# Designs tried in a protein design run: designed miniproteins, single chains, continued (3). Part 103

Each design is a single chain, and the fold is of that chain. pLDDT is the mean over its residues in the fold that is shown.

## One batch from the design tools (miniprotein)

Design m11574
Fold by ESMFold2-Fast:
Structure m11574 (fold): chain A 78 residues (1-78)
Amino acid sequence: SPAEKAIELFREAASYARQGDVDKAIKYAEEALTYARASPHPNAPRAAELAQKGIDAAKAGNYDEAVKYFREAVRALL
């Protein structure tokens, strides 16, 4: 499902953010965001908001905050 794909990709984004690989963290998070937006899951809009905050944090170099937001996006879709 789109939600399951988004969860997988947000987990990858969190892993790369934890490693300081900002380019890969953003790439996987943006792909996950596309699947989250395509999902009929009731919390998909919330997951998308959290993912955007994670992307913004990663771009600012706030990797711990980015990891936290990507994990919250995963939690919203479970």
Scores: mean pLDDT 87

Design m11575
Fold by ESMFold2-Fast:
Formats: sequence, C-alpha cells, structure tokens
Structure m11575 (fold): chain A 88 residues (1-88)
Amino acid sequence: DELLAKAKENFEKAKPDIPLEAYKAAQKLAEEKYGEEVAAAEAAGDEEKLKELAKKAVETILEALKPYASEEALKNFREAAENLLKAE
C-alpha cells in the first residue's frame, strides 16, 4: 500500500511533462486495444495475465506519446508505471 502510494505520486509528477490531451488519447488507445482482455482476465482472477496486459498497455501509451513528449518525460512515465506494477 505504501509502495503503491509512492508509485502513484511518482506517476503524477511525470504527468506535467506530458501534454494532457496526448496522454488521454494514449490511454484511450490502450483501453481500446486491451480493454476486453483485461475484463476477461479480471473475471477469471488471472493476476499474471493482468500484469502482462498492464505492461503491454504501458508500452502502447509510451509509443503513442513519443511524438508529444521528451525522451526524459517518457522515461519518467515508464519508471512510474513499472513501479505501479511492482507495488502489487
């Protein structure tokens, strides 16, 4: 819980370096690509599949944000997202 809270704080700190509209579009793209698989994995209680899908969603978001954010901002976002997955 404490680790998850710190990971969320780091994620919020990364957001100011990424345009909000680009972030929302990237999030929507990830939800469109993986939403059905996530729903199925949640229904099955498949924690490993959920972690795999979360990693794929992060990569999809990073790819979509690449034209709109600096390499440093993308690195900070990746580290924050990986910390969220690690804090399970």
Scores: mean pLDDT 71

Design m11576
Fold by ESMFold2-Fast:
Structure m11576 (fold): chain A 78 residues (1-78)
Amino acid sequence: SSMTVEEWIIEYAKSLGFTEGQARQIASLIMSDEPEVIFKDTSPPIRLPGSFPASSLTEEQKQKIKELIEKMYKGLSV
């Protein structure tokens, strides 16, 4: 079974110590209102459907997504 971009984001967030609910919230925030990944802190923004296989992500795109997840981790108060 192929892992989607959305599933990969959730799995990575969980690997950092997020709960399932928090990981899903992070995926929603990164993907905005559409089932697409939007890199808000880069110009031009990269739009990638969350349904795309994670293997479609370049190393550079994976790094940017990881940076966004880490930023969200630091932004969530315990």
Scores: mean pLDDT 68

Design m11577
Fold by ESMFold2-Fast:
Structure m11577 (fold): chain A 89 residues (1-89)
Amino acid sequence: SEILAELRALLEELRATGREVDALLAQNRPEEARAVFLSAVTAASARLESIPPEAIMALPEAQQQEVLRLVGELVALVRRIHSRIDAAL
């Protein structure tokens, strides 16, 4: 599924962003960490918004469940990164 591949790619990219944020925070650069995070979230949101709902509804039920799981992981990851930045500011 192209949708599942895109969600997995977004998850991997946000994990990479999380590592970059952690490195910047370790260097006492929280404003740069925030800028990197906001840029990545903005780009990820645009990519998610480009997926038509009809394409998700056309997937087999098992793949629709996997979409929900991956979206849940993306949301949880975004919240964890945001929390680390907030703690440093």
Scores: mean pLDDT 88

Design m11578
Fold by ESMFold2-Fast:
Structure m11578 (fold): chain A 89 residues (1-89)
Amino acid sequence: DEEKKRKEGIELARRGLKLAQDGINNGDRELAIKGVELILEGARLVGSEEGIKLANEALDLLKNEGGTLPAQKALDLAKQAVKAVEEKA
């Protein structure tokens, strides 16, 4: 069921991006982290090494740095991770 894993991974990554966007827009760091963690799960399901790398970079920014600029950079990395997941699937 590789097709099922690809579909599930894309759905998780897209859902994760929406949560990350909502978290960053509302200043909710915990929600943003949860969103990127879902992107990471999606990347793992489709086997996207680039998606895994980008999602981990976004998590590091959200967990270790405060403020608007690191949050926006993390969102850009999260968007790139979702694109990598979709391209690998």
Scores: mean pLDDT 85

Design m11579
Fold by ESMFold2-Fast:
Structure m11579 (fold): chain A 69 residues (1-69)
Amino acid sequence: MEIPKENLAVSAIAPELWALMETKSEEEVLKAGIEKLKAMGLSEEEAEKLAKRLVTLITKAREARAAAA
């Protein structure tokens, strides 16, 4: 089974980005995500696109958890 490079990168960085969002701004987390994805061999364009998508998903998940009283 072929594992897309994006899926492998997401699995590696998603927990780290979640932890960073506890103390960092969304912009700082996005920058960190882009750097980590580039280090994993993604292009700048793909890294930015994937990092933005992942940060948005984490932000929504955090908002949903905060709203669940």
Scores: mean pLDDT 75

Design m11580
Fold by ESMFold2-Fast:
Structure m11580 (fold): chain A 74 residues (1-74)
Amino acid sequence: SALEEEILEEVKKKVEEYMKKNPNASEREILNFLNAVVAEEAKKRGITDKAVLSRLFGEGVKFVAELLKEKKKE
C-alpha cells in the first residue's frame, strides 16, 4: 500500500542516517533503532496491525543486512 511504502521510505532514510552518524554501532543497536523507528512511523499513520508491523520490520531488517554487506566489502 502507499502508506506502507511511505513508512518504509522514511524508515530506510532514518536508519541510513543513524548508521552514518554511529559508524561503530553494533548490529543489535541498529536493529533496536530500526524497531523503534518502524513503531513510531506506523503509529503516526494509525497503523496497529501486527502483520503490517512485522512486514515493515522485516523489510527494514533486509535493508540493514544489505547496507552491512556493502560496508564489509569496503
Scores: mean pLDDT 83

Design m11581
Fold by ESMFold2-Fast:
Structure m11581 (fold): chain A 73 residues (1-73)
Amino acid sequence: SRSEEIRKVIEEELSKLSEEARKAFEAGSQAGVTALLSDAARRATLAALGFSEEAIDAALKALEVVVQKQLEL
């Protein structure tokens, strides 16, 4: 199913991330950090939550991959 395919993509992308970057990805998703926000707005939201620049960069890259996969389905 589409949900199962997206879940696998999320698991695969999260497995590539550091623990901090995984937490940033999860927190960003919960806080509504989506493709609808500008890059600056997404970065500002994650920085306000206390994540490092490295974790933010990794989390946003993973989010972009997941969003792209969702658009393909």
Scores: mean pLDDT 73

Design m11582
Fold by ESMFold2-Fast:
Structure m11582 (fold): chain A 98 residues (1-98)
Amino acid sequence: MDAQEQALVDAVEKAKADGEAAFKESEEEGVRTMAKGLLDVYDLAAEMGATASAEKMKQRIEDAMRNGSVEEAKKVVEEQMDIAMQAARELRELVEAS
């Protein structure tokens, strides 16, 4: 795994941990914290060449945060976090199997 791949995995794990900790305090704080973490992950993904996908995911998060209820934003943020965590896990397993 190169330094960019490691940075992406670390960013995803940090976003998940920070978001889960914030959700224990309140739903609004959890959604805000996890959304911010996901936006940081998408910035790193764009730098690695996934620019179009990262931009679409950023728009989805931003639209959910702006136009949806807290419950709707939570569903979108948790769905995107699950996708990011799965991708990070698959990348990590490939490295550990090598």
Scores: mean pLDDT 79

Design m11583
Fold by ESMFold2-Fast:
Structure m11583 (fold): chain A 66 residues (1-66)
Amino acid sequence: MHPVRSFQSVEEAIDALREAVERGDLAVAEAYAVHLRTFEPQAFEENSTPEQRRLFDELVERERAR
């Protein structure tokens, strides 16, 4: 069985990212996107929607462009 800790971590991070974007808190959303990219990129790709993935790519590129 997959570790519940990893599952909860990825799901919680994705939910927090969605909430931050919905509220317009892009700085927090950017931090969560970078965290997911660094520690759980594979799980994020497998559990994200196309819309969430596009947003994630934009936030990562924005952080990279700084």
Scores: mean pLDDT 64

Design m11584
Fold by ESMFold2-Fast:
Structure m11584 (fold): chain A 59 residues (1-59)
Amino acid sequence: SMAAEEVARRGAEELRKGVELVTGEPATTEVKISEDEVTVTTKSPKLTLVVTSKKENME
């Protein structure tokens, strides 16, 4: 749903900012949306975070 996609994108941006704040390094974020799950991957030179959530918990 569009709601799940928007929540995922907003969460991804906050996660990216958090990683930059903690590491002091630039971070990039990718959001992948499947049928049942949303996966947010945030990468920096020092840290990679992967968060997976079921869409039912985001609507």
Scores: mean pLDDT 76

Design m11585
Fold by ESMFold2-Fast:
Structure m11585 (fold): chain A 87 residues (1-87)
Amino acid sequence: MLEELIEEGLELVLELIKNTEDPSLVPLITAAALKLIGVRFDLEKGVASEEELKERLREALETILEVAKKAKREEIVERVEELLERL
């Protein structure tokens, strides 16, 4: 389940980057992407607890939610909120 949430989060990051007209949002999107990649890496290596990975994933998803709201991407806001509820 964590793997699915990470992959869905990365897909949302790609959608935000592809369609973002505001360059000021790019650093926040990039930071969220790096957090998700780090969680995936540590999950695959078994070097962090599930609770720690869930907290880090939540932080990344909250950043994506903030960017989606600022970008007025309601469809992404709804998808991120669904992922946060599944966590």
Scores: mean pLDDT 83

Design m11586
Fold by ESMFold2-Fast:
Structure m11586 (fold): chain A 74 residues (1-74)
Amino acid sequence: SMLAEIERELTDLVREAAATLSPEDAGRLFAGAAEVQLYRTEEALALFVEAARAVGVPEDVLARMEALARQLVA
């Protein structure tokens, strides 16, 4: 399904970004992504974007993460 493909793409992108972070920051990013996938709410999306920005994910990667996560919330 299209949703399964979006979930896989988001997971791969998060995993790639997390590999460049400290274990603590990677944990924060993974937690945010898990909440978006579990709850699929605007609140979870906002918290995920905030977490990604806080740990220093580059803006181009952040924009891609937000776009994919938004598709899961819709």
Scores: mean pLDDT 86

Design m11587
Fold by ESMFold2-Fast:
Structure m11587 (fold): chain A 91 residues (1-91)
Amino acid sequence: SMAAVEAAAQALEDYLNSEGEIDEEEFRRKVLALLEALRAAGVPEEQIRGAAFEASLTYVKKVSKGSLSDEEIKEKAEELAEEIMEEFREL
């Protein structure tokens, strides 16, 4: 349902905006919850992949703390999003 998508998206956003260290496993768990809610709502895989990539961009930017270029951030985010999509397909 759209309500489940909104709840999962809010939980992920709250986590990414929290203070302290961001844990990759917790991040992946929250992204997978969002992708599952999107799939249950009938969202096409291309858009689900886009959501995984956008979340991964935000995560990589936050944990790199300005140490990476925009191109390096994009490359790392694409790698992370593909790993998350592979995990998602196994659910």
Scores: mean pLDDT 85

Design m11588
Fold by ESMFold2-Fast:
Structure m11588 (fold): chain A 74 residues (1-74)
Amino acid sequence: MPFRPLSPEEAALLEEGRRVARELARLYEERGEPSAAVAALMRYIAASVELAMGDTETARRILEEMRRELEELR
């Protein structure tokens, strides 16, 4: 199975990413852009898969890009 136990750092990153993805999706929905909301959630799923596969840096990069997008959208 590709999953492995998460370190505290990885668990924190996953939880942070989930919050960012949910807020980003909500803002896109409020703007009338449901496809962009879905894309934000799919990006989070991609990041969580990378994290589960042990690529913490790729996951962090994806989530940082999402956080920047959230700041720009606000």
Scores: mean pLDDT 78

Design m11589
Fold by ESMFold2-Fast:
Structure m11589 (fold): chain A 56 residues (1-56)
Amino acid sequence: SPDDQRQRQQLVQLVGQMRDLRDRYFSQGQTPEALESYRQQMDQLSQQSRSLLDQI
């Protein structure tokens, strides 16, 4: 269905954002503040992914 395709595209985008976030973190200066920011953002993206899958 169109909704299924939309959800798949959103999941692909979320995975892409997680990869970009990870790459930026490891390519830049690694500080405790940067690690906490990275964890927070990664957790939010993971929660969005789970919520999206639950909505189906």
Scores: mean pLDDT 77

Design m11590
Fold by ESMFold2-Fast:
Structure m11590 (fold): chain A 99 residues (1-99)
Amino acid sequence: SELVALAIWLLSKINRLRKEGRSWAEIVEELTRELGVSAEELLELFRRASEERLRWEEELERWIAEKGKFSEEELEAMRRSLEEERRKLEELLAELEAA
């Protein structure tokens, strides 16, 4: 759960910095500074946090599908949102590993 919260925070921070026009190198520098870790430690932490976040999103998607308490439109919107976040996390992890 703590890793899931960290993944959400990291994703939110990265998305904000990217929207501000920051390069990937600048984003890594900012995150290492704020967390007090090396770039290598940041990569490892982000990888673990992203893996936990993806598992949590898969569980949430299954839970949403099983509950039947939401409208079809709401369920479709939630599913699309979860699929987009999953794709975004996978892309960010790949970009971070390539950096």
Scores: mean pLDDT 71

Design m11591
Fold by ESMFold2-Fast:
Structure m11591 (fold): chain A 82 residues (1-82)
Amino acid sequence: MSEQEIKNLIKNELEKAIKLIKEGNIDEAIGILELIIDVLKNINLGPNQDEIINLLKEAIDEIKKGNIDKAIELLEKAIKLL
């Protein structure tokens, strides 16, 4: 699989997580974000990888605090870095 194909898959999963958050399906959204973090830790997608991982971790923390709008903002920033 190419780097671009992996980036597109991660982008699609992040967009799915945002949709699930907006629908109130928080547990499924967190599960997707944790899986993406695990994938990113085991591959190299270039210079933005550590920033993307940190944004996803911060988004999970914000979701757990109930700061949904902040979590979505962080996930949208992660998508822009892909």
Scores: mean pLDDT 86

Design m11592
Fold by ESMFold2-Fast:
Structure m11592 (fold): chain A 89 residues (1-89)
Amino acid sequence: SSAQALRERIEREVNEPFEEGKRLAESEDLTEEKRRRALEAFQRSIEVAGGLLKLAKETGGDPSLIEYFEKALAEAEAARAAFEARLAA
């Protein structure tokens, strides 16, 4: 179904990159390569969540789905910002 396809896309393109970004950011051996990959993973989650949020708002989508994407976007942006701040310290 279209709902199942959307759920699978959210998991693959929003949730999995976000979790990967967190795992890399929390690495004990935080190399330059891992720092770059963590930032790229967070950015991927942000871009896809933001795009899905925009689409849901433009098409008059389900309010619960809009809320889900707003939360996912905010969490990914906060995680990236916290990681960037930690790298600057």
Scores: mean pLDDT 88

Design m11593
Fold by ESMFold2-Fast:
Structure m11593 (fold): chain A 91 residues (1-91)
Amino acid sequence: SNAEKLRELAREIAAAGVLAAALDYMQEHPELFTPEQIAQTRQAAVEEAKRVIELSKEVPEGRKEALTFAYKIAERVGDKELAEEIKKLME
């Protein structure tokens, strides 16, 4: 159902946001985290942003907002290549 797809999209959006916020915190407190932990969190945030992009294909009414959010996540985590790809999808 459309409502179920919207809920799944919202959950992935929330997950990406939480991971990006965690990455910001980790980078501001390098004494508490290893480079490997920071890299793992960055990778997880990128993977969730990509899931948001894929799920948004099944929810056209939410796609513009989802892509805008994914773009901001890619920018926040420093994945410039992903940010550029998303910008092209947004036209």
Scores: mean pLDDT 88

Design m11594
Fold by ESMFold2-Fast:
Structure m11594 (fold): chain A 90 residues (1-90)
Amino acid sequence: DKFTEEIAKKILKEAEGDEDKIDELIKKIIEYLEKLAELVKNKEPSSKIHEVIKELYEETGIKFSKNEIAEILSERLGLPKSTILKIISK
């Protein structure tokens, strides 16, 4: 999957090939993605969603685009990517 490969490359670059750092980054990313999934599921304001995306970047050093977040949350929530993009792009 082209999307999964792009995310994996971002994690590897930030971790500098350190396996322990990779595991830590994956754990943090999962934590923030679960928070984002709950915000989207509860139809929270896009401003609140954007704050959590900012925190994800601040905590991991990895920048996710709205498109990348929408693909991850689409898979997590079982909703179309277009629906997720509409929620987070306001």
Scores: mean pLDDT 76

Design m11595
Fold by ESMFold2-Fast:
Structure m11595 (fold): chain A 89 residues (1-89)
Amino acid sequence: SKVEELKKKAEEYKKNADRLEKIYGETQARLDQLQAEADALRASDPEGNKAKIDELERKASAYQRAMDAVKAGLEKNKKKADELENEIK
């Protein structure tokens, strides 16, 4: 039935959201590690470690952009699941 098709589509969007939430968490952990390493280098010798700190901050910025994209995808999939679940009520 059309109701069964809508339920299957809602489930697909929920599974996509779950996968994106896992990716978001893993990306956040990577970002936190890069920030912690940069902070440690800055605390020990900011001048001597400048090149390494700059490299880590550049990588952190790339991970932050990736997180923003994943968050947008996560919100879109959650919204689609909710819309479909509301249609089958």
Scores: mean pLDDT 87

Design m11596
Fold by ESMFold2-Fast:
Structure m11596 (fold): chain A 92 residues (1-92)
Amino acid sequence: ISPEVAEQERENALKMADELIKEAETLLEHLRSLPPTPRTQELMARYEEILKRVKEIKERIEKASTPEEVFDANVELTLAAMELAIARREAS
């Protein structure tokens, strides 16, 4: 495993994290424009939890000193992306 591959993986993971943060923030902004219902409040809580986790994962990627740390963080990021997609589908 070369240092160049590790650097590229970190760069790709940071890009993915930024995209997920933007998507979650956009979804939260949309929900805040809707009437306050139990369903809207539950969805907001789910999106806020996912957003918090993605931001924490991004910080870990930025601080990662080994390829293994980047890989582990990227796996968690992929799972967070799946959770956001599932929550979005259930909201429809």
Scores: mean pLDDT 83

Design m11597
Fold by ESMFold2-Fast:
Structure m11597 (fold): chain A 84 residues (1-84)
Amino acid sequence: MEKLIEELSKLDPIETVEKLLELLKEALEKGREALEEVNEIMLRLVEEKGLEATDEIEEKLKEKVEELEPLVEKYYEELKKEKE
């Protein structure tokens, strides 16, 4: 898990977004266990940035993920158009 977080931080922004989207899609297909693992990864990233604000940051992160879903989809579509 820690190694995965480290690898994600080293990737280019585009690759990071693609990898996160891939992980989310895989988690949805595998069910609750995979979703819990993704949530654990996010929780650990939040803990490294702020111990006291873990609950607030996690809640805001969930809201941002929902807000980012349309943006991520649009960004993904734009990448497909560029390769045309």
Scores: mean pLDDT 57

Design m11598
Fold by ESMFold2-Fast:
Structure m11598 (fold): chain A 97 residues (1-97)
Amino acid sequence: MLEFEATGTAGADGTYGTGGTGVVNGETLPAVAASHDGVATAVAAQDADGRTVATAASRDGSGNGAAVARGADGGEGEGELTGDAAGNGTAKGVVRP
């Protein structure tokens, strides 16, 4: 099981921003966020082994959405996203084997 929380700042026009932190199994790692037209936000962080844990969610203009998380080992999980219309967001979830 892999627990994650990632917070990122969106870049311009749906590009990945700079800055942000993720916590994966208690380790603080870099995270990024991106959005397109305020509709979708994606947040990624790395685990302690350098493997990427990624989440993606769609927003309906409310800033909130469902997140789908995937571990590098092919494990899948679920989480939630809280975000703003600019594409900044926090995604939290778990990935299971």
Scores: mean pLDDT 51

Design m11599
Fold by ESMFold2-Fast:
Structure m11599 (fold): chain A 88 residues (1-88)
Amino acid sequence: LKLEVARIMVEGLEEAVRLAPQLREHVEEEIEKAREELERGDGEGAFRHAEEAGRRLVEASETLPEEERKKVHEAVGRAQRRAAEVLE
């Protein structure tokens, strides 16, 4: 897996956390693990941790007001789409 794909996912997830900072504690560990794997050159490991962080963000966003939840879902979706485009 290309490191670029994992980097795009991590960047998009950090954007989602900036939109809903109250969710940071739910995902910071997985985002940090993804960054550590990127530093080691393991794109597959980084992508796996980024996917888990995205899943946790979407789940935790269910506790947010509708407008904030929508922004988080849109940010995660954008990251997933950009990552998919690079894979081709």
Scores: mean pLDDT 80

Design m11600
Fold by ESMFold2-Fast:
Structure m11600 (fold): chain A 69 residues (1-69)
Amino acid sequence: METTLLITARPGAAEEVAALAAAQPGSLRAEVVSDTEVRAVFRDLDAALAAGRRLLADPRVLDVDIVRV
């Protein structure tokens, strides 16, 4: 089951955060939604959780929400 992360980035960092999300294991796609929002889709929940922890450690990332679609 694919798991989507909605990632809140610092203003101006969305493209860098999308690239970071796309580089995570199990990443299927990552897209810039706005100057502060990135949507990343992962193969499964475990991949999304691991990626979310790594993303939250990056100072350009303010928040990560898990959305199942």
Scores: mean pLDDT 83

Design m11601
Fold by ESMFold2-Fast:
Structure m11601 (fold): chain A 98 residues (1-98)
Amino acid sequence: MKQLVENELALHAKKDVYITVYEETGPDGERYIVAEAVDSEGNLLSVVRAPASVPLGMAQVFAALAPSKPVEYELSPMELRSKSGEPLGYVLKKVKEL
């Protein structure tokens, strides 16, 4: 897994949902971890911000996304394809509509 504090990370599913996680600084100097969910068609589905001071993990990223989405997702381990030989990440797959 990549470190989510200072790197932009992408989670993807088989033509379902792609999630990118990155760090952003607010106007008050507050640091946030931002998670953006995009459909396979390129439509923005959800954006969630969480304080960067909170320990970041896959469970927390997933929990932060849950209340902002009308769709239930399943998180499964999978290798990220951004560059050959990237470490294993997580893939979000659409399970059902809520």
Scores: mean pLDDT 49

Design m11602
Fold by ESMFold2-Fast:
Formats: C-alpha cells, structure tokens, sequence
Structure m11602 (fold): chain A 60 residues (1-60)
C-alpha cells in the first residue's frame, strides 16, 4: 500500500539523513577547529562523540 511505502521511505530516509548529517557535522567540526583554535577543546569532544555514534550506526 501507499502508506507502507511512505513509512518505509521515512525510516530509511531518517537513518540515511542521520549518517549523512553526522558526516557533515564531523567535517564542520574539523573545519571549525582549524579556523577557531580557541574552540578546539569543545570541538574535539563533539568530534569524538559524533564519530562514536557514526561508527555504531555503520556497524548496525
């Protein structure tokens, strides 16, 4: 049915968007650290968390 297809697309889209969003976030954090060294302690913490979540999602 059309409704089942829409739900499947939402579920797959959310997972794909989350992985893609985390990859984008990791790139932005790395660039932010390079541009703003004063943000390095916060950026490194966020980078570690984002990479850990991404690794978990990719192993699923």
Amino acid sequence: SSELVKEAIKEFGKKAATIEGLEELIKKIQQGIDDHPEMRPLGEKDLEKAKEILEKLKKS
Scores: mean pLDDT 72

Design m11603
Fold by ESMFold2-Fast:
Structure m11603 (fold): chain A 93 residues (1-93)
Amino acid sequence: MLEEIREKVLSKDEKERKEALEKALEIAKKTENEEELEEILEVVEVAINNTKDKEILELALETAKAVLKKTENKELILRAIGLILRAIGKLLE
């Protein structure tokens, strides 16, 4: 499941990246598994690093926020905050 999302987010096709983030957001809202939340943040980071598309950046922001709401892990909290700030920075460019 997350492996397919990871493959799609690496795609040069913005539609596939968007679909990957939409699925990652759905998983982030449903899961409390810290390993899945960490993998979702990796997907978010790849998406942010590889796009300037505002819709994809907004989905990345929402996905990182969903992880932040679910995790009690300090390292994941800090990573999610860092990714949120990076997405906002790109949205303002």
Scores: mean pLDDT 83

Design m11604
Fold by ESMFold2-Fast:
Structure m11604 (fold): chain A 61 residues (1-61)
Amino acid sequence: MSEEEKKALYEKNREIVRPLAETAAEIDRQVHGLTPEEARRLAEDLSDALATALMNIEKRG
């Protein structure tokens, strides 16, 4: 797979997982009283982590 294909797949996976990451960040915000900025940062970090996990699964499937 080319670097461009890997980047395109990563971005696609990131967009697919974004709603799940945002939901998880909102739950953590409500439970731990995060600021909106902290919740947004958590959603971005979770989106990146989930997209990376999907990329690793695709290498094995």
Scores: mean pLDDT 78

Design m11605
Fold by ESMFold2-Fast:
Structure m11605 (fold): chain A 70 residues (1-70)
Amino acid sequence: SPLEEAKKIIDEGLKRIREAVENGDTQKVKEIAKETFEKLLEILGSATDPEVRAEIEKLFDEFKKEVEKL
């Protein structure tokens, strides 16, 4: 489902971002965040169910907040 795909993308993105932060690689953090945002926007664009779409938007906002804390 689009929601499960979005969750997987966020989990993988956050894991990679945390590894990049541990290494002090600010450029890689930005690259991973951008790739994750682009993948999430693609899934959101393909989602037709309003409830699923709202859940994905919520996950997108949570991901943005986690990136902003770095």
Scores: mean pLDDT 82

Design m11606
Fold by ESMFold2-Fast:
Structure m11606 (fold): chain A 100 residues (1-100)
Amino acid sequence: MPSVQELVEETRERVEEALERLDMPEEVRKGLLAMQEQLAADAKTQPAVTTLRRMATYYGTAAAEFREQYERTGDERYRELAELLEEIAREFRARAAELA
């Protein structure tokens, strides 16, 4: 399996590609990219399991917020983004459990 640093970077690229493919609003792109930058920086100084748990929490929270946007707007892009972020949160949670 990839290192925690490789997993963080792979996830950042995966989210960036999804944001571009879905043509998400600038506010959504800026928010998620800023969150990912901060998480990547923190990952360099935090223990691996702490990093993975924080990633799971932050992506999970973002997923819930975008699911609410989908419910409010009916915009399928928010549903697809929420589903991706929910999957990412599950992956980080599972990885954290393996290392705990």
Scores: mean pLDDT 84

Design m11607
Fold by ESMFold2-Fast:
Structure m11607 (fold): chain A 56 residues (1-56)
Amino acid sequence: SGAEKGAREALKLAEEGKTAGARTAVGMAADQLGIRAVPATAEEAREAAKRLLELA
């Protein structure tokens, strides 16, 4: 699904320390699953991306 692909990209960006990109990717992937995720840091984005992968 698009949400799974988005969540995987968000995780990759967060692991690379690309905080702004990771936050945006998390928000987009969460929106596709009908939920809200508003991480503030790369670590929060990483955790959010992992949760989204479990749901996708």
Scores: mean pLDDT 80

Design m11608
Fold by ESMFold2-Fast:
Structure m11608 (fold): chain A 82 residues (1-82)
Amino acid sequence: SAEIEAIARALAEALRAARNTGEVMAALVQLLPKGLGFRFTGPRHLELLHSEEQRETAEALAALLRELLAGTDWTVGLREVP
């Protein structure tokens, strides 16, 4: 959707521009769709946390982020949570 594309572009831009962990955390808290969580499995290894109901949104966002962050050290994973 256009909304998810806009969120993905804003997140990718913020992650590319971030100078420290605080700026990364602020961007994720501000820009992630309501109900999606996140965690880090490494310094630039982001995992999106989603319920079953949010699966399509999380998958679409992760796919767009992987494309937009291509050529960087960023990786984006998905994890379903209860």
Scores: mean pLDDT 87

